# Ledger of designs, part 30: designed miniproteins, single chains, continued (4)

Each design is a single chain, and the fold is of that chain. pLDDT is the mean over its residues in the fold that is shown.

## One batch from the design tools (miniprotein)

Design m13018
Fold by ESMFold2-Fast:
Structure m13018 (fold): chain A 99 residues (1-99)
Amino acid sequence: FVDPDDPQKAAQIVKDAVDAGAEGLLALGSRAGYAVVTARELLNSTVPIAVLLPPFTETIGRRLGFQSLIDLKKIAVFVGGTLEELKEGKIGEKALEVY
């Protein structure tokens, strides 16, 4: 996971993961999501990012914060799913796909 309180460390972790052959990145929560998306932008990378957010009603402001990045980059936003459902591949039925 990416440390949202250290942007340089976050960028290094994202770079190391992509260089190691990661085909995608998963961020849990809005802070980690912002850190990962920002690090990807700084690295000029197009690696896809999945962000798992809390229930929709509590995340709408955070989701709006992603809008400018979604318009330029491929991001899958998962609202109301659990980490277990994501690991089992079931999260796709609850995903809000915004590109």
Scores: mean pLDDT 53

Design m13019
Fold by ESMFold2-Fast:
Structure m13019 (fold): chain A 80 residues (1-80)
Amino acid sequence: SKIDELLEKLQELVDKFIEALKNGDREAYEKTLREISELLNEIFDLKKKATPEEQKRIDLKLFQISLKYQDALDELRKKN
């Protein structure tokens, strides 16, 4: 489904963000953060139109991805 493709893309972007952060590539991680923000907006728009059961499934996947994203943000905070 479109939502599953977007969630997979989000996971890929989080992986790219973490890689750019580890490499100290500021341009790359800033670009990836913008792409993550745009993709999250699309995911939230689709979630709003989903059934309650599907919303719960999306929320669980987002939560799992968010743990990885939060770890990456903590690393960014240490470098500022």
Scores: mean pLDDT 82

Design m13020
Fold by ESMFold2-Fast:
Structure m13020 (fold): chain A 92 residues (1-92)
Amino acid sequence: MSKEELEKKVLEAIRKGNIDEAIKLLIEAVKTLSPEDAYSIIDSAVEELVKKGNLDDAIKLLMAVLKEVEDHELALRIIGRILRLIGLQLDK
């Protein structure tokens, strides 16, 4: 599946409230795309959830994807994003 096709499907799943489907598609992206392209889709998914106020779903999604990441730089970027979201949640 192309980067553009995966991103579209991930965003459609999130807009429908289907977080488990979004996680499944992001795991596919991590396994099939470059770390940079995979993170681009992950960032778009997190941005959509944060805009909706769904911080718990954004953290859940990132933690589930992190378990499947083999690239160290991608893992560190995801960990940093999780920590930022936890900080935002604690401020509420």
Scores: mean pLDDT 84

Design m13021
Fold by ESMFold2-Fast:
Structure m13021 (fold): chain A 60 residues (1-60)
Amino acid sequence: MTAVVRKTSETTGEVLDSDGRRGTATIDWEKKTVTATLDDGTTKTYKVVDEEGDLLLAEE
């Protein structure tokens, strides 16, 4: 599964996954991971694969 994260701060963002689910995310730059809490109550950890300004591309 893939997700797009819009950074709201250095360590937080808003997430939109490939299934259209939205949520909030915390960014761990040392691990290059994003932990997202989605609107359906799902918590997922993604790997950061690319960074485009305020957007991160992430995959599990």
Scores: mean pLDDT 81

Design m13022
Fold by ESMFold2-Fast:
Formats: sequence, structure tokens, C-alpha cells
Structure m13022 (fold): chain A 62 residues (1-62)
Amino acid sequence: SEEDVIARIIRDFVERKQRGELTDEEAYEEAVKALRADPRVSKETVDRIEKTLKKYLEEKKA
């Protein structure tokens, strides 16, 4: 349920990034906003995902 919602949101932005529609930073920001907007995703889960994606973005900061 929650995991399925998260996977679908993340996959949508990853696909858009892979198509060149979004940068890594834009994909990160939009995914976090979408997760926060979905009432099925807890605030704690969003915070954890945000930290994970932020670490990924740091590796791509070049």
C-alpha cells in the first residue's frame, strides 16, 4: 500500500529524469513534494526518503 504508492511516485520522476525532462535536482524536489502531498505516506517515511534521495543527489552534484 504505502510502499506501492512510494514506488509509483519515485518511478514516475525517475522515468522523467531518464527522458531528459528533469534534472536530478528537479526530480528529487518534485518527488519529495509529491510524497508530502500524498496522505497515504507518513511524515516519518517522507523524511527518511528525503534523506536517502538527498544523499543520492550529493553523489550527482558535479
Scores: mean pLDDT 76

Design m13023
Fold by ESMFold2-Fast:
Structure m13023 (fold): chain A 75 residues (1-75)
Amino acid sequence: MLERLTRAMEEAARRTAERYGVSVEKAQRAAAAGLSLEGRMSDKEVAELLGVSPRVVSGSRRELLEELERAGVTL
């Protein structure tokens, strides 16, 4: 389970980094924060904390959810 989750997160971050021109590390942080803070903070507020655009937050969350679905992981 954990290895599947880690691989899905890595692949999602790589795709986000390529699409939005950010580092893989920033993409990983944006996906994790965007997903776990959903409903508590806006994408704009999360983006300000991470030094990225709001599009990176929403896009990274979407890519992560798609990779998790492909890997058969439910959150």
Scores: mean pLDDT 77

Design m13024
Fold by ESMFold2-Fast:
Structure m13024 (fold): chain A 61 residues (1-61)
Amino acid sequence: SAEDARKYLEKGKEAFERGDLKSAIKYYQQGLTLATTIPDPEVRSRLIQEIGKKLTEVRRK
């Protein structure tokens, strides 16, 4: 689950760099959903925070 959340975070970053804001948002949202299911509270909190910051960044466009 943590690996999958990081995978979607990476896909979101790649989409954002290409200017594909719609795909970036979808990938970041999927990553957030996966991050909330991570059993380790520290890993979960860190990934939620990181992906949340990326979603905020996309929405500033």
Scores: mean pLDDT 82

Design m13025
Fold by ESMFold2-Fast:
Structure m13025 (fold): chain A 94 residues (1-94)
Amino acid sequence: MPSSEEVIEALRRIAEAIEPVDPALAAKIRELADEMEREESSAEEIFRRVGEFLREHPFSPASIAQIRAVGHELFAEGRREVALLVGLMAAESA
């Protein structure tokens, strides 16, 4: 599994990418990432919180396109495990 730090970083990149299409959701994702970083949450806890968040806040098609772009960028950077997680987030919301 990706590290807690890698997941939090990916969530921040997703928030930045979706801000032009869904600024309210972007703000909520940043709040979630900041809270989990402040709490020094474990990877398991982060995954549970993200799963809960996605059930309450499914992504729009426009946001899904931006999230997939972030996943491709992470994969190209060699961050393959976190890229796959980002891809799963997009798929779960579709």
Scores: mean pLDDT 77

Design m13026
Fold by ESMFold2-Fast:
Formats: sequence, structure tokens, C-alpha cells
Structure m13026 (fold): chain A 90 residues (1-90)
Amino acid sequence: SLEEKKEELQKKLDEMRDEISEKMGEMIEKLRKEGVPPEEIAKIAEELRKKALEAEDKARKVFEETGDVEEAIKVYEEEREEILKKIEEA
């Protein structure tokens, strides 16, 4: 059913959110050790967290339009690559 597919999408998004959270934690620790001011680290983390939530919303919209979990996840993965690149570059 569409409802079961929506649950599947949410579960996959939750799992990928955990991975982003772990990498963000590593980035925060690295920046802190490098002496970056706490307020600057907080701004970077908040921007990345906002982008991650927007990526999830975009994936959900694709699912609402297509009914396809795979297509929604593909869109999320493209957004996730951009987020992970920003984390790595920090």
C-alpha cells in the first residue's frame, strides 16, 4: 500500500539521518580541536542540519508525486552527497 511505502521511506530516511549525525559529530569535534570559535561551529552545524531536513522534505515531496520509494531515495542521496561534501570540507 501507499502507507506501507511511506513507512519504508521514513525508515530509510531515519537511518541515513543517523549517519549524517555521526559525521557531523566528528566534524564538530575536529573543528573544536582546531580552535574554531563555538559560535562559528554552531552556525555551521545548524546550516547543515537545516539542509538535511530540507533534503528529507524534498524526498517526501518526490514520493507524494511519484509513489516511488526508490525515486525519492535517489533524490535524497543526491542532496546527501552535497551535505557530506560540506562536512568533509569543514
Scores: mean pLDDT 85

Design m13027
Fold by ESMFold2-Fast:
Structure m13027 (fold): chain A 86 residues (1-86)
Amino acid sequence: SSQQQLVNKLLQDAQHDIAYANELIKNPDLSPHIKEKLQKNIENLQSQSKLLQQNPSKDNITRFVLAHSSLTSNIMLAELEIKLKE
């Protein structure tokens, strides 16, 4: 279904950002504070992914998108911190 295609796309995009965030956490130039935020965002997004896979409701899609947005915001802050040190 078109809803299943949307859910699959959302999950794929989140998986790519989780993988990238895990690579950022390995960077020694990244502060412990930002690393902790990224780890918490990854854990929250993984939890929301499970809920979305169990029931692709409007509420679960909304919660997932908000969790993903939090991760992408902290990825941008991590990238900025790394660039400003190099």
Scores: mean pLDDT 90

Design m13028
Fold by ESMFold2-Fast:
Formats: sequence, structure tokens, C-alpha cells
Structure m13028 (fold): chain A 70 residues (1-70)
Amino acid sequence: STLTLDEAIALLKRGLTEPLDEEERELLVRTVRAWHPDPALAERLVAGLESEDEEELRRAIEETLRAFGL
């Protein structure tokens, strides 16, 4: 299953202030892959969202929010 766009945005915004769990990150990854029209850009966002580095994860969240029009 994937998130709706509104659910993904809410989860991404929460991820800027608190840690996301593994299930939440998997949902975001699946949603980005399903939603994004460019597979190469989707995989770049996914790589950041799967990162163990907090700064890289935060940057990926910000880039994904911008891709969603925020």
C-alpha cells in the first residue's frame, strides 16, 4: 500500500521534527516511487529517505516536500 499525497506530506513534515520509524520510511519510499513521474529522480529521493545520516535524511525530506509542491 501507499500513502495519499496529504498523508505523505504530513508524515514528511513530522519527520523534520521527530525520527521516523522503519515502517513509516518504507511507506514514504513506496509512495515516492509510485507518485514521481521521473524514476531517476524518485530513486535519488528514495536513497536520501533510506539514509542513516540524519542530515541527509532531513535534506531528502525537504527535497521530497519541494517535489510535492511545498
Scores: mean pLDDT 82

Design m13029
Fold by ESMFold2-Fast:
Structure m13029 (fold): chain A 69 residues (1-69)
Amino acid sequence: LQEAIDFLKKAAKELEKESEEHENYAIGIARLHEMQKNGQKPDANLTGGSDLDEEKAKEMIKKGEEIIK
């Protein structure tokens, strides 16, 4: 999990900050971090926010951005 988070952080830093791709990586990072914190096995559907409502997507992007810093 930590290795996957570190890889996504590196990839996200190379993308344009406001791009959809950067936001999708931020969501993925936040999901992996929550799973690591809760001791959960990674789910295949970790990237993107299509399954999240607008409020949850914004929260996950914010969490991912804090982790990327």
Scores: mean pLDDT 64

Design m13030
Fold by ESMFold2-Fast:
Structure m13030 (fold): chain A 75 residues (1-75)
Amino acid sequence: MRAEELVARLLEAIREGYELARTSDDEAALAEVAARVLALGEELVAAGVVERVETPEGTELLLTPEGRAALERVL
């Protein structure tokens, strides 16, 4: 399913970024992972997994009920 695939890709990118930050100071590699996370965030909004909410502190991404179900299936 698309939502599960997107969530799995996001978790993988976050894990990769965490390992890079823990084991390396390669700023270019970290920036590339950050760009992938941002792109996946846009895809998650398009798929209905998360929604953008405007707050006084800025734009937040909140899990939809469909997104929460997809996350539970991937975990």
Scores: mean pLDDT 74

Design m13031
Fold by ESMFold2-Fast:
Structure m13031 (fold): chain A 74 residues (1-74)
Amino acid sequence: MKADEEDIEKAEKLVKEGVETGKAQAASIHLEDGSIVGVSVLARTPENAAAFEASAAEAKKKIEEARKAAEEAE
């Protein structure tokens, strides 16, 4: 399904800020079918380094999948 391009851009910005600042960030991407894709990055702490990296990677994957869905919808 098509994704809202503006939501994708906002999600990318929030994920980037979360990675750069170590502050928890969350965003929503709205799809044409009314579905919402939640993306989040955990706060960066010494105790959760692996979980932080995993959350950032998952958020980036979800954003990429939403972007790909938007591109495939002509």
Scores: mean pLDDT 75

Design m13032
Fold by ESMFold2-Fast:
Order: structure tokens, then sequence, then C-alpha cells
Structure m13032 (fold): chain A 80 residues (1-80)
């Protein structure tokens, strides 16, 4: 089924996806979004922030580029 998001959650998720240039990093973020979606019938902005924080940890463990991690962190900071 189609994942339901609040307008703020959708905007943040799209902004994060736009900031990620590496496919593996994008796949990590999408996986964390799916995990949050399995816990909630509708994803809120706060749920997307949690998914991003978990994704950043997994990206860092996977050896992602520090400039990419900083771009994603800045997108979340600008949304808060």
Amino acid sequence: GTTKMTPEALALAQAVLAAITDRRARDIFVRELIKEGSKNSVLTKEDVVKAVERALERMREAGADEAELRRVEQVVKDAL
C-alpha cells in the first residue's frame, strides 16, 4: 500500500532524498523510513527525523562521505 505521511513529513523526506547523492546512502534512509512506517499508520515529521537520525548512524557505520552526512544533518536542522 501507499505509505501515508503528513505534508511536513513528506517535505522533509523529499528534502533529505534530494541531499543524498549516493545510492547506498539513499537505500539506507529509505529502509529506515520503511521501519518507522511499520510502527505507525501515518508518518509525522518527528517520525521522519527519527528515521534520518537512525540512517545517519547506519551511513556513518557504512563509511559514508562526511560531506554527505553534513548535508543531511543540515536539512534536518533547517526543518526544526
Scores: mean pLDDT 82

Design m13033
Fold by ESMFold2-Fast:
Structure m13033 (fold): chain A 98 residues (1-98)
Amino acid sequence: KLKEELLKALEEIAKEEGVSVKTVAAVLKKYIEIQKEKGRAPTDEELEEIAKELGLSKETVTNIIKKFAKKSREIAQKFNASIEEVEETVIEIADELL
């Protein structure tokens, strides 16, 4: 249920940003991994690196992250899931798509 709802959210973001679901998943995986490794939100420089690695604009990367932050909070509340559970499920989706 949680995984299906998160995949649907990634598909909606992909459609809105004009990119593939795999691209959205790749952005979010890199973002979450930096947060886990550094214990903080990625810097502007780290967001530029994500954009460069994936062949995207920084604006697209920022939009994906912002849209996901809103949708993930709504989904976490709906399923009584922690943000950590949501983030781990997103990494699982990314690993299956990539």
Scores: mean pLDDT 84

Design m13034
Fold by ESMFold2-Fast:
Structure m13034 (fold): chain A 60 residues (1-60)
Amino acid sequence: MTVEDFKKITPDDKSAQFMLEAFGSYKASKETILEVARQLDLSEETIQLIEEKWVRGEKP
């Protein structure tokens, strides 16, 4: 899947965050999810929210 394909199905940061959190539930590590979020050029605010959920133990 290309970055363009991902952006087409997750056009806003909230949709992208939801998809990445779902991948975290399927064996992806926090580090892998954050790396993918950076490659997708998500906002720093969205990346921080994803990281904060892992720190609080609020995994999806």
Scores: mean pLDDT 64

Design m13035
Fold by ESMFold2-Fast:
Structure m13035 (fold): chain A 54 residues (1-54)
Amino acid sequence: STSEKTQKNLKLADEYFELGAKYYELATKTDKEKNLQKAGQYYSLGVAYLRKAL
């Protein structure tokens, strides 16, 4: 079902945005460059899944 696929993609987008926020927070405490790069990667994945939900 298209609706089920949309729901799964929205859930994945939300989870990746949450991971991005966690790594961004870690970057303020330790390994700034590595954690900031990781946060960026997760935010990009979140955006990609959000676009797939549309």
Scores: mean pLDDT 87

Design m13036
Fold by ESMFold2-Fast:
Structure m13036 (fold): chain A 74 residues (1-74)
Amino acid sequence: SALEALKKAWEAKNKGDYKKAAEILVEEAERHPGTVIGGTLLELASQYYELAGDKEKAEELRKKAQQEYERAVG
């Protein structure tokens, strides 16, 4: 579930593993295509990749989050 993924990502982030936190959220987002929840998970994953120093992946996921929001609202 999205809530369980958010909790696991929070725990990974608190241990300083921003990359793992982002990966958990990306995996969960794949289960919610075309939804606001999916977009929100990708947006948060983008922020964690930025904190991990992976700006390229952060930008990629930010764009994907915008596409998911657009699909969700029409």
Scores: mean pLDDT 86

Design m13037
Fold by ESMFold2-Fast:
Structure m13037 (fold): chain A 83 residues (1-83)
Amino acid sequence: YFELSEEEKLREQVRAAAEQMRAEGGASRVLRIRARTRADAEKLGELIRKEAARLGMAAEVRLEGNELTVTLTQQPKDQVIIY
């Protein structure tokens, strides 16, 4: 049902967008992804959030039917943890 290749493509898109933002000094990038179903779109959105978090970025995901609009933002978390 959900193709493994879609996950790999998404990871590459997120990484490429992050690298492009770093190189060009952009604060944010928008990705548009169309899934087969709403359920797939929700799964892809969650994967993008997880990958963005791993790369130290914030991901804002908006769902419109089976289409995702993802806004990636460079957000250095400046949380002072007494640790």
Scores: mean pLDDT 69

Design m13038
Fold by ESMFold2-Fast:
Structure m13038 (fold): chain A 72 residues (1-72)
Amino acid sequence: SPEAVGEAARNAARGGGASDITVEKAWLAARQYADDPEAAGEAMRKALQDNGGSPETVETVAEAARAAARGG
């Protein structure tokens, strides 16, 4: 569901130490692509990179969004 994909992205971003603004942008972007795992992961990378996310956080959040969209 869009909610599950967004929550997975939000939790991963917070776990990686992202700012509240970055966390909310991650949630919004992930929810938009909840039915397409690859698009969800790509959207997360772009959103986090644009908001100063570290490479480690970017990859962790992108994977979390893809896994949730695949039905983990």
Scores: mean pLDDT 74

Design m13039
Fold by ESMFold2-Fast:
Structure m13039 (fold): chain A 89 residues (1-89)
Amino acid sequence: MKVSLYPKEVTAKVGEPVQLSALVPGGEGHTIRFTVSKDGEVVLEEEAVADSTGVATVTVTLSEAGTYKVTAENLETGEKDEGTLTVTE
């Protein structure tokens, strides 16, 4: 079962809420773990359950400018996808 992170690249300002979504076709009820990391350190981890359309969504807010790696992982299947979040002042 394929996992696709959307958006793959996003830019936000410090304190701005950012919506991260994972598309999991046929994965209704699967738990998706979103991990946000900077310089190899996990700064935020959130879980969401894929809805009847196969979409899991979380909203994150970061207080520090920088380039972050976002990983969305299906905890049922182990499939994952990655993207980049750039936070500016």
Scores: mean pLDDT 84

Design m13040
Fold by ESMFold2-Fast:
Structure m13040 (fold): chain A 58 residues (1-58)
Amino acid sequence: DQKALRLLAKHVDQNVRRALAESTALPPAVLKSLLPELLSDVDQTVREAAARTLERLS
Protein backbone atom coordinates (compact mmCIF):
# COMPACT_ATOMS: atom_id res chain seq x y z
CA ASP A 1 0.00 0.00 0.00
CA GLN A 2 1.92 3.02 -1.32
CA LYS A 3 -0.33 5.52 0.49
CA ALA A 4 0.54 3.99 3.88
CA LEU A 5 4.24 4.01 2.95
CA ARG A 6 4.09 7.72 2.05
CA LEU A 7 2.54 8.38 5.47
CA LEU A 8 5.45 6.49 7.09
CA ALA A 9 7.89 8.64 5.06
CA LYS A 10 6.33 11.71 6.75
CA HIS A 11 6.09 10.13 10.21
CA VAL A 12 7.02 12.40 13.15
CA ASP A 13 9.57 9.86 14.45
CA GLN A 14 12.83 10.04 12.47
CA ASN A 15 13.61 6.44 13.49
CA VAL A 16 10.49 5.25 11.64
CA ARG A 17 11.49 7.21 8.50
CA ARG A 18 15.07 5.89 8.72
CA ALA A 19 13.78 2.29 9.05
CA LEU A 20 11.65 2.83 5.92
CA ALA A 21 14.73 4.14 4.04
CA GLU A 22 16.73 1.06 5.15
CA SER A 23 13.98 -1.46 4.27
CA THR A 24 15.00 -4.55 2.27
CA ALA A 25 11.47 -6.03 2.28
CA LEU A 26 9.90 -3.56 -0.19
CA PRO A 27 9.98 -4.07 -3.98
CA PRO A 28 12.75 -1.90 -5.53
CA ALA A 29 10.28 0.10 -7.65
CA VAL A 30 8.17 1.02 -4.59
CA LEU A 31 11.24 1.94 -2.52
CA LYS A 32 12.63 4.08 -5.38
CA SER A 33 9.33 6.02 -5.46
CA LEU A 34 9.82 6.93 -1.75
CA LEU A 35 13.52 7.84 -1.95
CA PRO A 36 13.10 11.46 -3.22
CA GLU A 37 11.12 12.36 -0.07
CA LEU A 38 13.58 10.54 2.23
CA LEU A 39 16.65 12.07 0.49
CA SER A 40 15.23 15.55 1.28
CA ASP A 41 14.37 14.69 4.91
CA VAL A 42 15.13 17.22 7.67
CA ASP A 43 17.13 14.58 9.59
CA GLN A 44 20.66 13.84 8.37
CA THR A 45 20.58 10.16 9.39
CA VAL A 46 17.42 9.59 7.31
CA ARG A 47 19.03 11.31 4.29
CA GLU A 48 22.20 9.18 4.67
CA ALA A 49 20.14 5.96 4.91
CA ALA A 50 18.18 6.93 1.78
CA ALA A 51 21.43 7.69 -0.10
CA ARG A 52 22.85 4.26 0.80
CA THR A 53 19.63 2.60 -0.37
CA LEU A 54 19.72 4.55 -3.64
CA GLU A 55 23.29 3.27 -4.25
CA ARG A 56 22.17 -0.29 -3.43
CA LEU A 57 19.31 -0.07 -5.97
CA SER A 58 21.37 1.65 -8.70
Scores: mean pLDDT 79

Design m13041
Fold by ESMFold2-Fast:
Structure m13041 (fold): chain A 71 residues (1-71)
Amino acid sequence: EELAREAEREKEKADFYKRMYDGSQAAIDASKDDPALAATHQETADKFKKNYEEEKARADRLESELQRRQA
């Protein structure tokens, strides 16, 4: 039961960072004519991408463990 909650919590974190990354990419696209603003959004996107990848890896690991135990 607790493992399922941990997996759900990490998925929520990954989803949050994915949405923030997608939002930053949209902001970069909207700022293509302003290189300074685009660069700021790119730095933000890079941070969210790293956080997304880290949390996704953790979520996938917990989900695999949960599936293994319930299979």
Scores: mean pLDDT 80

Design m13042
Fold by ESMFold2-Fast:
Structure m13042 (fold): chain A 56 residues (1-56)
Amino acid sequence: AEKNLQEQAQALFETLRSMDLLVSSLTPKQVAKLLGVPEGQSNNVLAYLRQLEEQS
């Protein structure tokens, strides 16, 4: 579950970068809809996205 969320976060992060969008522009609800994950998991995905942005 966590590994799949990390992979989905990585793919979404690359998509956001290709569109020149910042992770900070996303809400947890938008992340949940984009990845098809429960809203409770969207905060974990958003945390992974922020970590990826910091590593860039």
Scores: mean pLDDT 75

Design m13043
Fold by ESMFold2-Fast:
Structure m13043 (fold): chain A 75 residues (1-75)
Amino acid sequence: DEVDELVAEARGYLEKTRVYAEQALADPSKVPEAIENAEKAVELAKRSGSPEAQKYADEAKRIVDEAVAAVQARL
């Protein structure tokens, strides 16, 4: 099922977003990678039409927003 594959990919990009967002807290140069992975999760959620994929996309956006805010607060 194409939808199931898109949901699985969105979950994968959420997990990559978590990794890069955590790295960005120590190394601000990782912020673009965190943002890119979150954007891919959002795109896959839109393509899938799946509420589950949308939940992964929303979580990825939240993680990136929190990491960016934390990095900016330290500059």
Scores: mean pLDDT 86

Design m13044
Fold by ESMFold2-Fast:
Structure m13044 (fold): chain A 71 residues (1-71)
Amino acid sequence: APVVEAVVLEVERTPEETHLKAAYGPVIIYATAPASLAEVKVGDLVLVAVEEISEPDMFTVEATGRFLGLA
């Protein structure tokens, strides 16, 4: 999968995993990270492996991915 550098927009922490919403240009990436991830916050640059890309409409490009680390 391609690896991109994205800016964290939102962080959702659960007991099972951490969910990140990040921006890579106009693309919104929903990345999964370990529950133990403590040091990521909104505005951080993160490396994400892009796994799937979708276009739910003519104006939106979304992707799912996996967190690899801080950039």
Scores: mean pLDDT 78

Design m13045
Fold by ESMFold2-Fast:
Structure m13045 (fold): chain A 73 residues (1-73)
Amino acid sequence: KEAELEAFVAEQKKRIGDRTDRALLVEAMREGLRLVAELEGVSLRELADRAAESGADALAALARELAAEREAA
């Protein structure tokens, strides 16, 4: 029960340890996209479309994910 949870947490910490900087960077980018959308008065989907038009495909994908999450919440 709790021993199984401890093992799971230890495995996740080990996995995340290698990716902590990446996870933090992704969260910073997500927060930045939310703030830019708010400042510009545009939707996250409009921001994603703008990113796609400028060739920033990864940024466009991230903005679309955020828009879908917000719509699902």
Scores: mean pLDDT 70

Design m13046
Fold by ESMFold2-Fast:
Structure m13046 (fold): chain A 86 residues (1-86)
Amino acid sequence: VEEAFQKLLQKAVELGRFGYEALRKVPKAREELLQVLEEADRQLEELGDKFAAAKSDEEKLKVIEEGLQVLEDARKRIEEVVKKYS
């Protein structure tokens, strides 16, 4: 669980940096980029509540897997927005 959670935290930091770089490179896309980041943040907050309520390591790992998917989906959406404005 600890290793999986650390991976989730690392991916979240990477997404934040990637989003910041995208905002700098394509300022015209700011609204769309912020919407993607805000959506991911909301989903991660909901998963945080599920993680806190989890009664087993198996349940915690499933929540972490969902969080990793949220981060992966957000990264892909940011890449598509950047391509659209590049």
Scores: mean pLDDT 82

Design m13047
Fold by ESMFold2-Fast:
Structure m13047 (fold): chain A 99 residues (1-99)
Amino acid sequence: SAADQRLARLEALAARRLARHPDARAILSLLPFISQEQLDNPGKMSGEQFTRYLAAVLIAFDGYSAEEVARILGISLSTAERYKRAVDAALAKYAAQQA
């Protein structure tokens, strides 16, 4: 479907962004909804787990807003805003650990 093709393009974009950020794994590991095991094996994530992972990557490393992520991934704005708050907190925590 067109939605599946869009999702595949977003997956490729997310993978490319992760490859360019040497600290990406460390930052994502601070998120409460992504486990270390899931980060080791993204292909084994459930659809919901993978959607959270994509949302986090797009927000953290590609500068997407919660509204843009909600539209792109077909999730509610309130769900995307929860993911953004978690990502912002993880980024702040990571920055504090590097200081």
Scores: mean pLDDT 78

Design m13048
Fold by ESMFold2-Fast:
Structure m13048 (fold): chain A 82 residues (1-82)
Amino acid sequence: MEELIKEAEKKAEEAIRDAEILSNAAVATDEYEGHLKKGEELIEELEREAEEYEKKDKKAGEVLRKAAEKSRELLKEAKEER
């Protein structure tokens, strides 16, 4: 139980970091569309993982869902700043 929450927290931190990197790369590079697409795919994967974790531990699932929401906000912000 605690292990699942810790794993979810690590995945959440990594996903948010990846979203930040992809958002910055989208603004800074010529591969804007490619980086946004990868970000969207990562968010979709997080949402699927959240559902799986939620079946085992509701708190772990919630951690991943919040990470997916944060990642989505970061990608939207990068898109709007352009």
Scores: mean pLDDT 77

Design m13049
Fold by ESMFold2-Fast:
Structure m13049 (fold): chain A 63 residues (1-63)
Amino acid sequence: GFVGVVPVDKDGKPLAPPQVLSGSDITDLRKEVESKGGSLKVTAVGPYGPVKQAAEEEYKKLS
C-alpha cells in the first residue's frame, strides 16, 4: 500500500508539497524533515489514487 504525507513544521504548517510514498520510503523522508525541526503528517494509507487525493486535500487545508 501507499502512504500519503505532508511535511509540517512545529506549528503544523507545510514545509513541502504532499507526497505519496511506499512504506519503506517514509523513513528516509521522516529523518530529513525531522532534521529541519518538522514532522511528517500521515494523511491516509491505502491505494495510490485515494491516498494522493487525501494528501492533496490535507495540504490545501494546512496551507
Scores: mean pLDDT 80

Design m13050
Fold by ESMFold2-Fast:
Structure m13050 (fold): chain A 69 residues (1-69)
Amino acid sequence: GAAELGNELGRAMKEAKVDEEKAEKIGLYAAGMVALGAEEGLRRALEHVKAGDAEKAYEAAKEGFLRGA
């Protein structure tokens, strides 16, 4: 579910060594998406982190939250 995706995103960001400030910003949008049940946005952000693209992950998280609200 969304909570599991949020936890996986946090773990993946640590493994990819995403900058702490950027990881915190992504995490805030991810927390909002978890509250909304916005699994698609969380999944897109996770895929970008796993691909090594923290900037696209941030944009995906921001867009997913804003469109989901």
Scores: mean pLDDT 82

Design m13051
Fold by ESMFold2-Fast:
Structure m13051 (fold): chain A 101 residues (1-101)
Amino acid sequence: GRLVDVRGWLGAGGTHLGFTGTAEGAPEGAYGLAVRSPAGEVVGGGGAGVDAEGRVVGGAALSRPAEPGEYTLELRAGAEQDGAAPSGAVVATGRLTARAP
């Protein structure tokens, strides 16, 4: 699947990423979120929710302040509240540019 119309922002310390968008091909529900740097390294993790219209909102904690550039967002299945492992199959991907608010 794809995340389209992705808009992201950084928290005041640059170590918290929020985003909104539309999830194409992901059903409504809760998902794990992995964040990849412009270099392709996993630099953050969190969660995202998809509503009945396919609108997505999510956020992740980053291991370091975000650098300017194109980040990849991966929505992952199996991030259930019931303690399932947060790493599941990638169900949708999208890109965003990290910018100061």
Scores: mean pLDDT 74

Design m13052
Fold by ESMFold2-Fast:
Structure m13052 (fold): chain A 80 residues (1-80)
Amino acid sequence: SRREEAERFYEEGVRAFSEGRYEEAVRHFQKALELDPEYEKALTGLILALRHLLAKEPDNAEYRALLAEAEARLQELKAA
């Protein structure tokens, strides 16, 4: 199912994150969110991975934009 597929991508993201592969973690969490846009755990994982990437590349406009979008989405989910 779509939910089971989202969960698998989330698990792959968590594994990549634990191994310090933050760019791969971002991709896996984004895939999970494509399948389940309200998947709060995947959104939180994405935010944490992007923060690690921005610590290394603070001027990376793509990571800054993705982080801002993810943080806004998380606030919307918590307000609903």
Scores: mean pLDDT 88

Design m13053
Fold by ESMFold2-Fast:
Structure m13053 (fold): chain A 56 residues (1-56)
Amino acid sequence: TRKERREKIIKLVGQTIRGVGDIYQDLLEGKLSEEEADEKLKELSNKMKTEMNKIE
């Protein structure tokens, strides 16, 4: 249903926001370079788009 779709989208967005936070924390702690962080953010964005497309 429309409500179930919205709840799945909200959950996916929340998971993605947390993932972004984790990447920036690792960057700040020197565990990732800027280039590695950019690549991980791109991968996370692509994963979000793929999962969002499955929520028809």
Scores: mean pLDDT 82

Design m13054
Fold by ESMFold2-Fast:
Structure m13054 (fold): chain A 61 residues (1-61)
Amino acid sequence: SQDDFLREMGERMEAALAARDEEGLAELLVEMTRRRPEFSPEQQRELDRLSAAALRALLAQ
């Protein structure tokens, strides 16, 4: 389900951030962006929040 996907993306992002895994963060961003049209507007806002966090981490080096 979409809710399961959002939870999984959040968990994978936490792991990638802890590991400083830039490739993993970039892969998650691509996956979230590709899947975005499948979600409700409320869920899209949550995806946008997760994507912003990943982008900020990548830009922070």
Scores: mean pLDDT 81

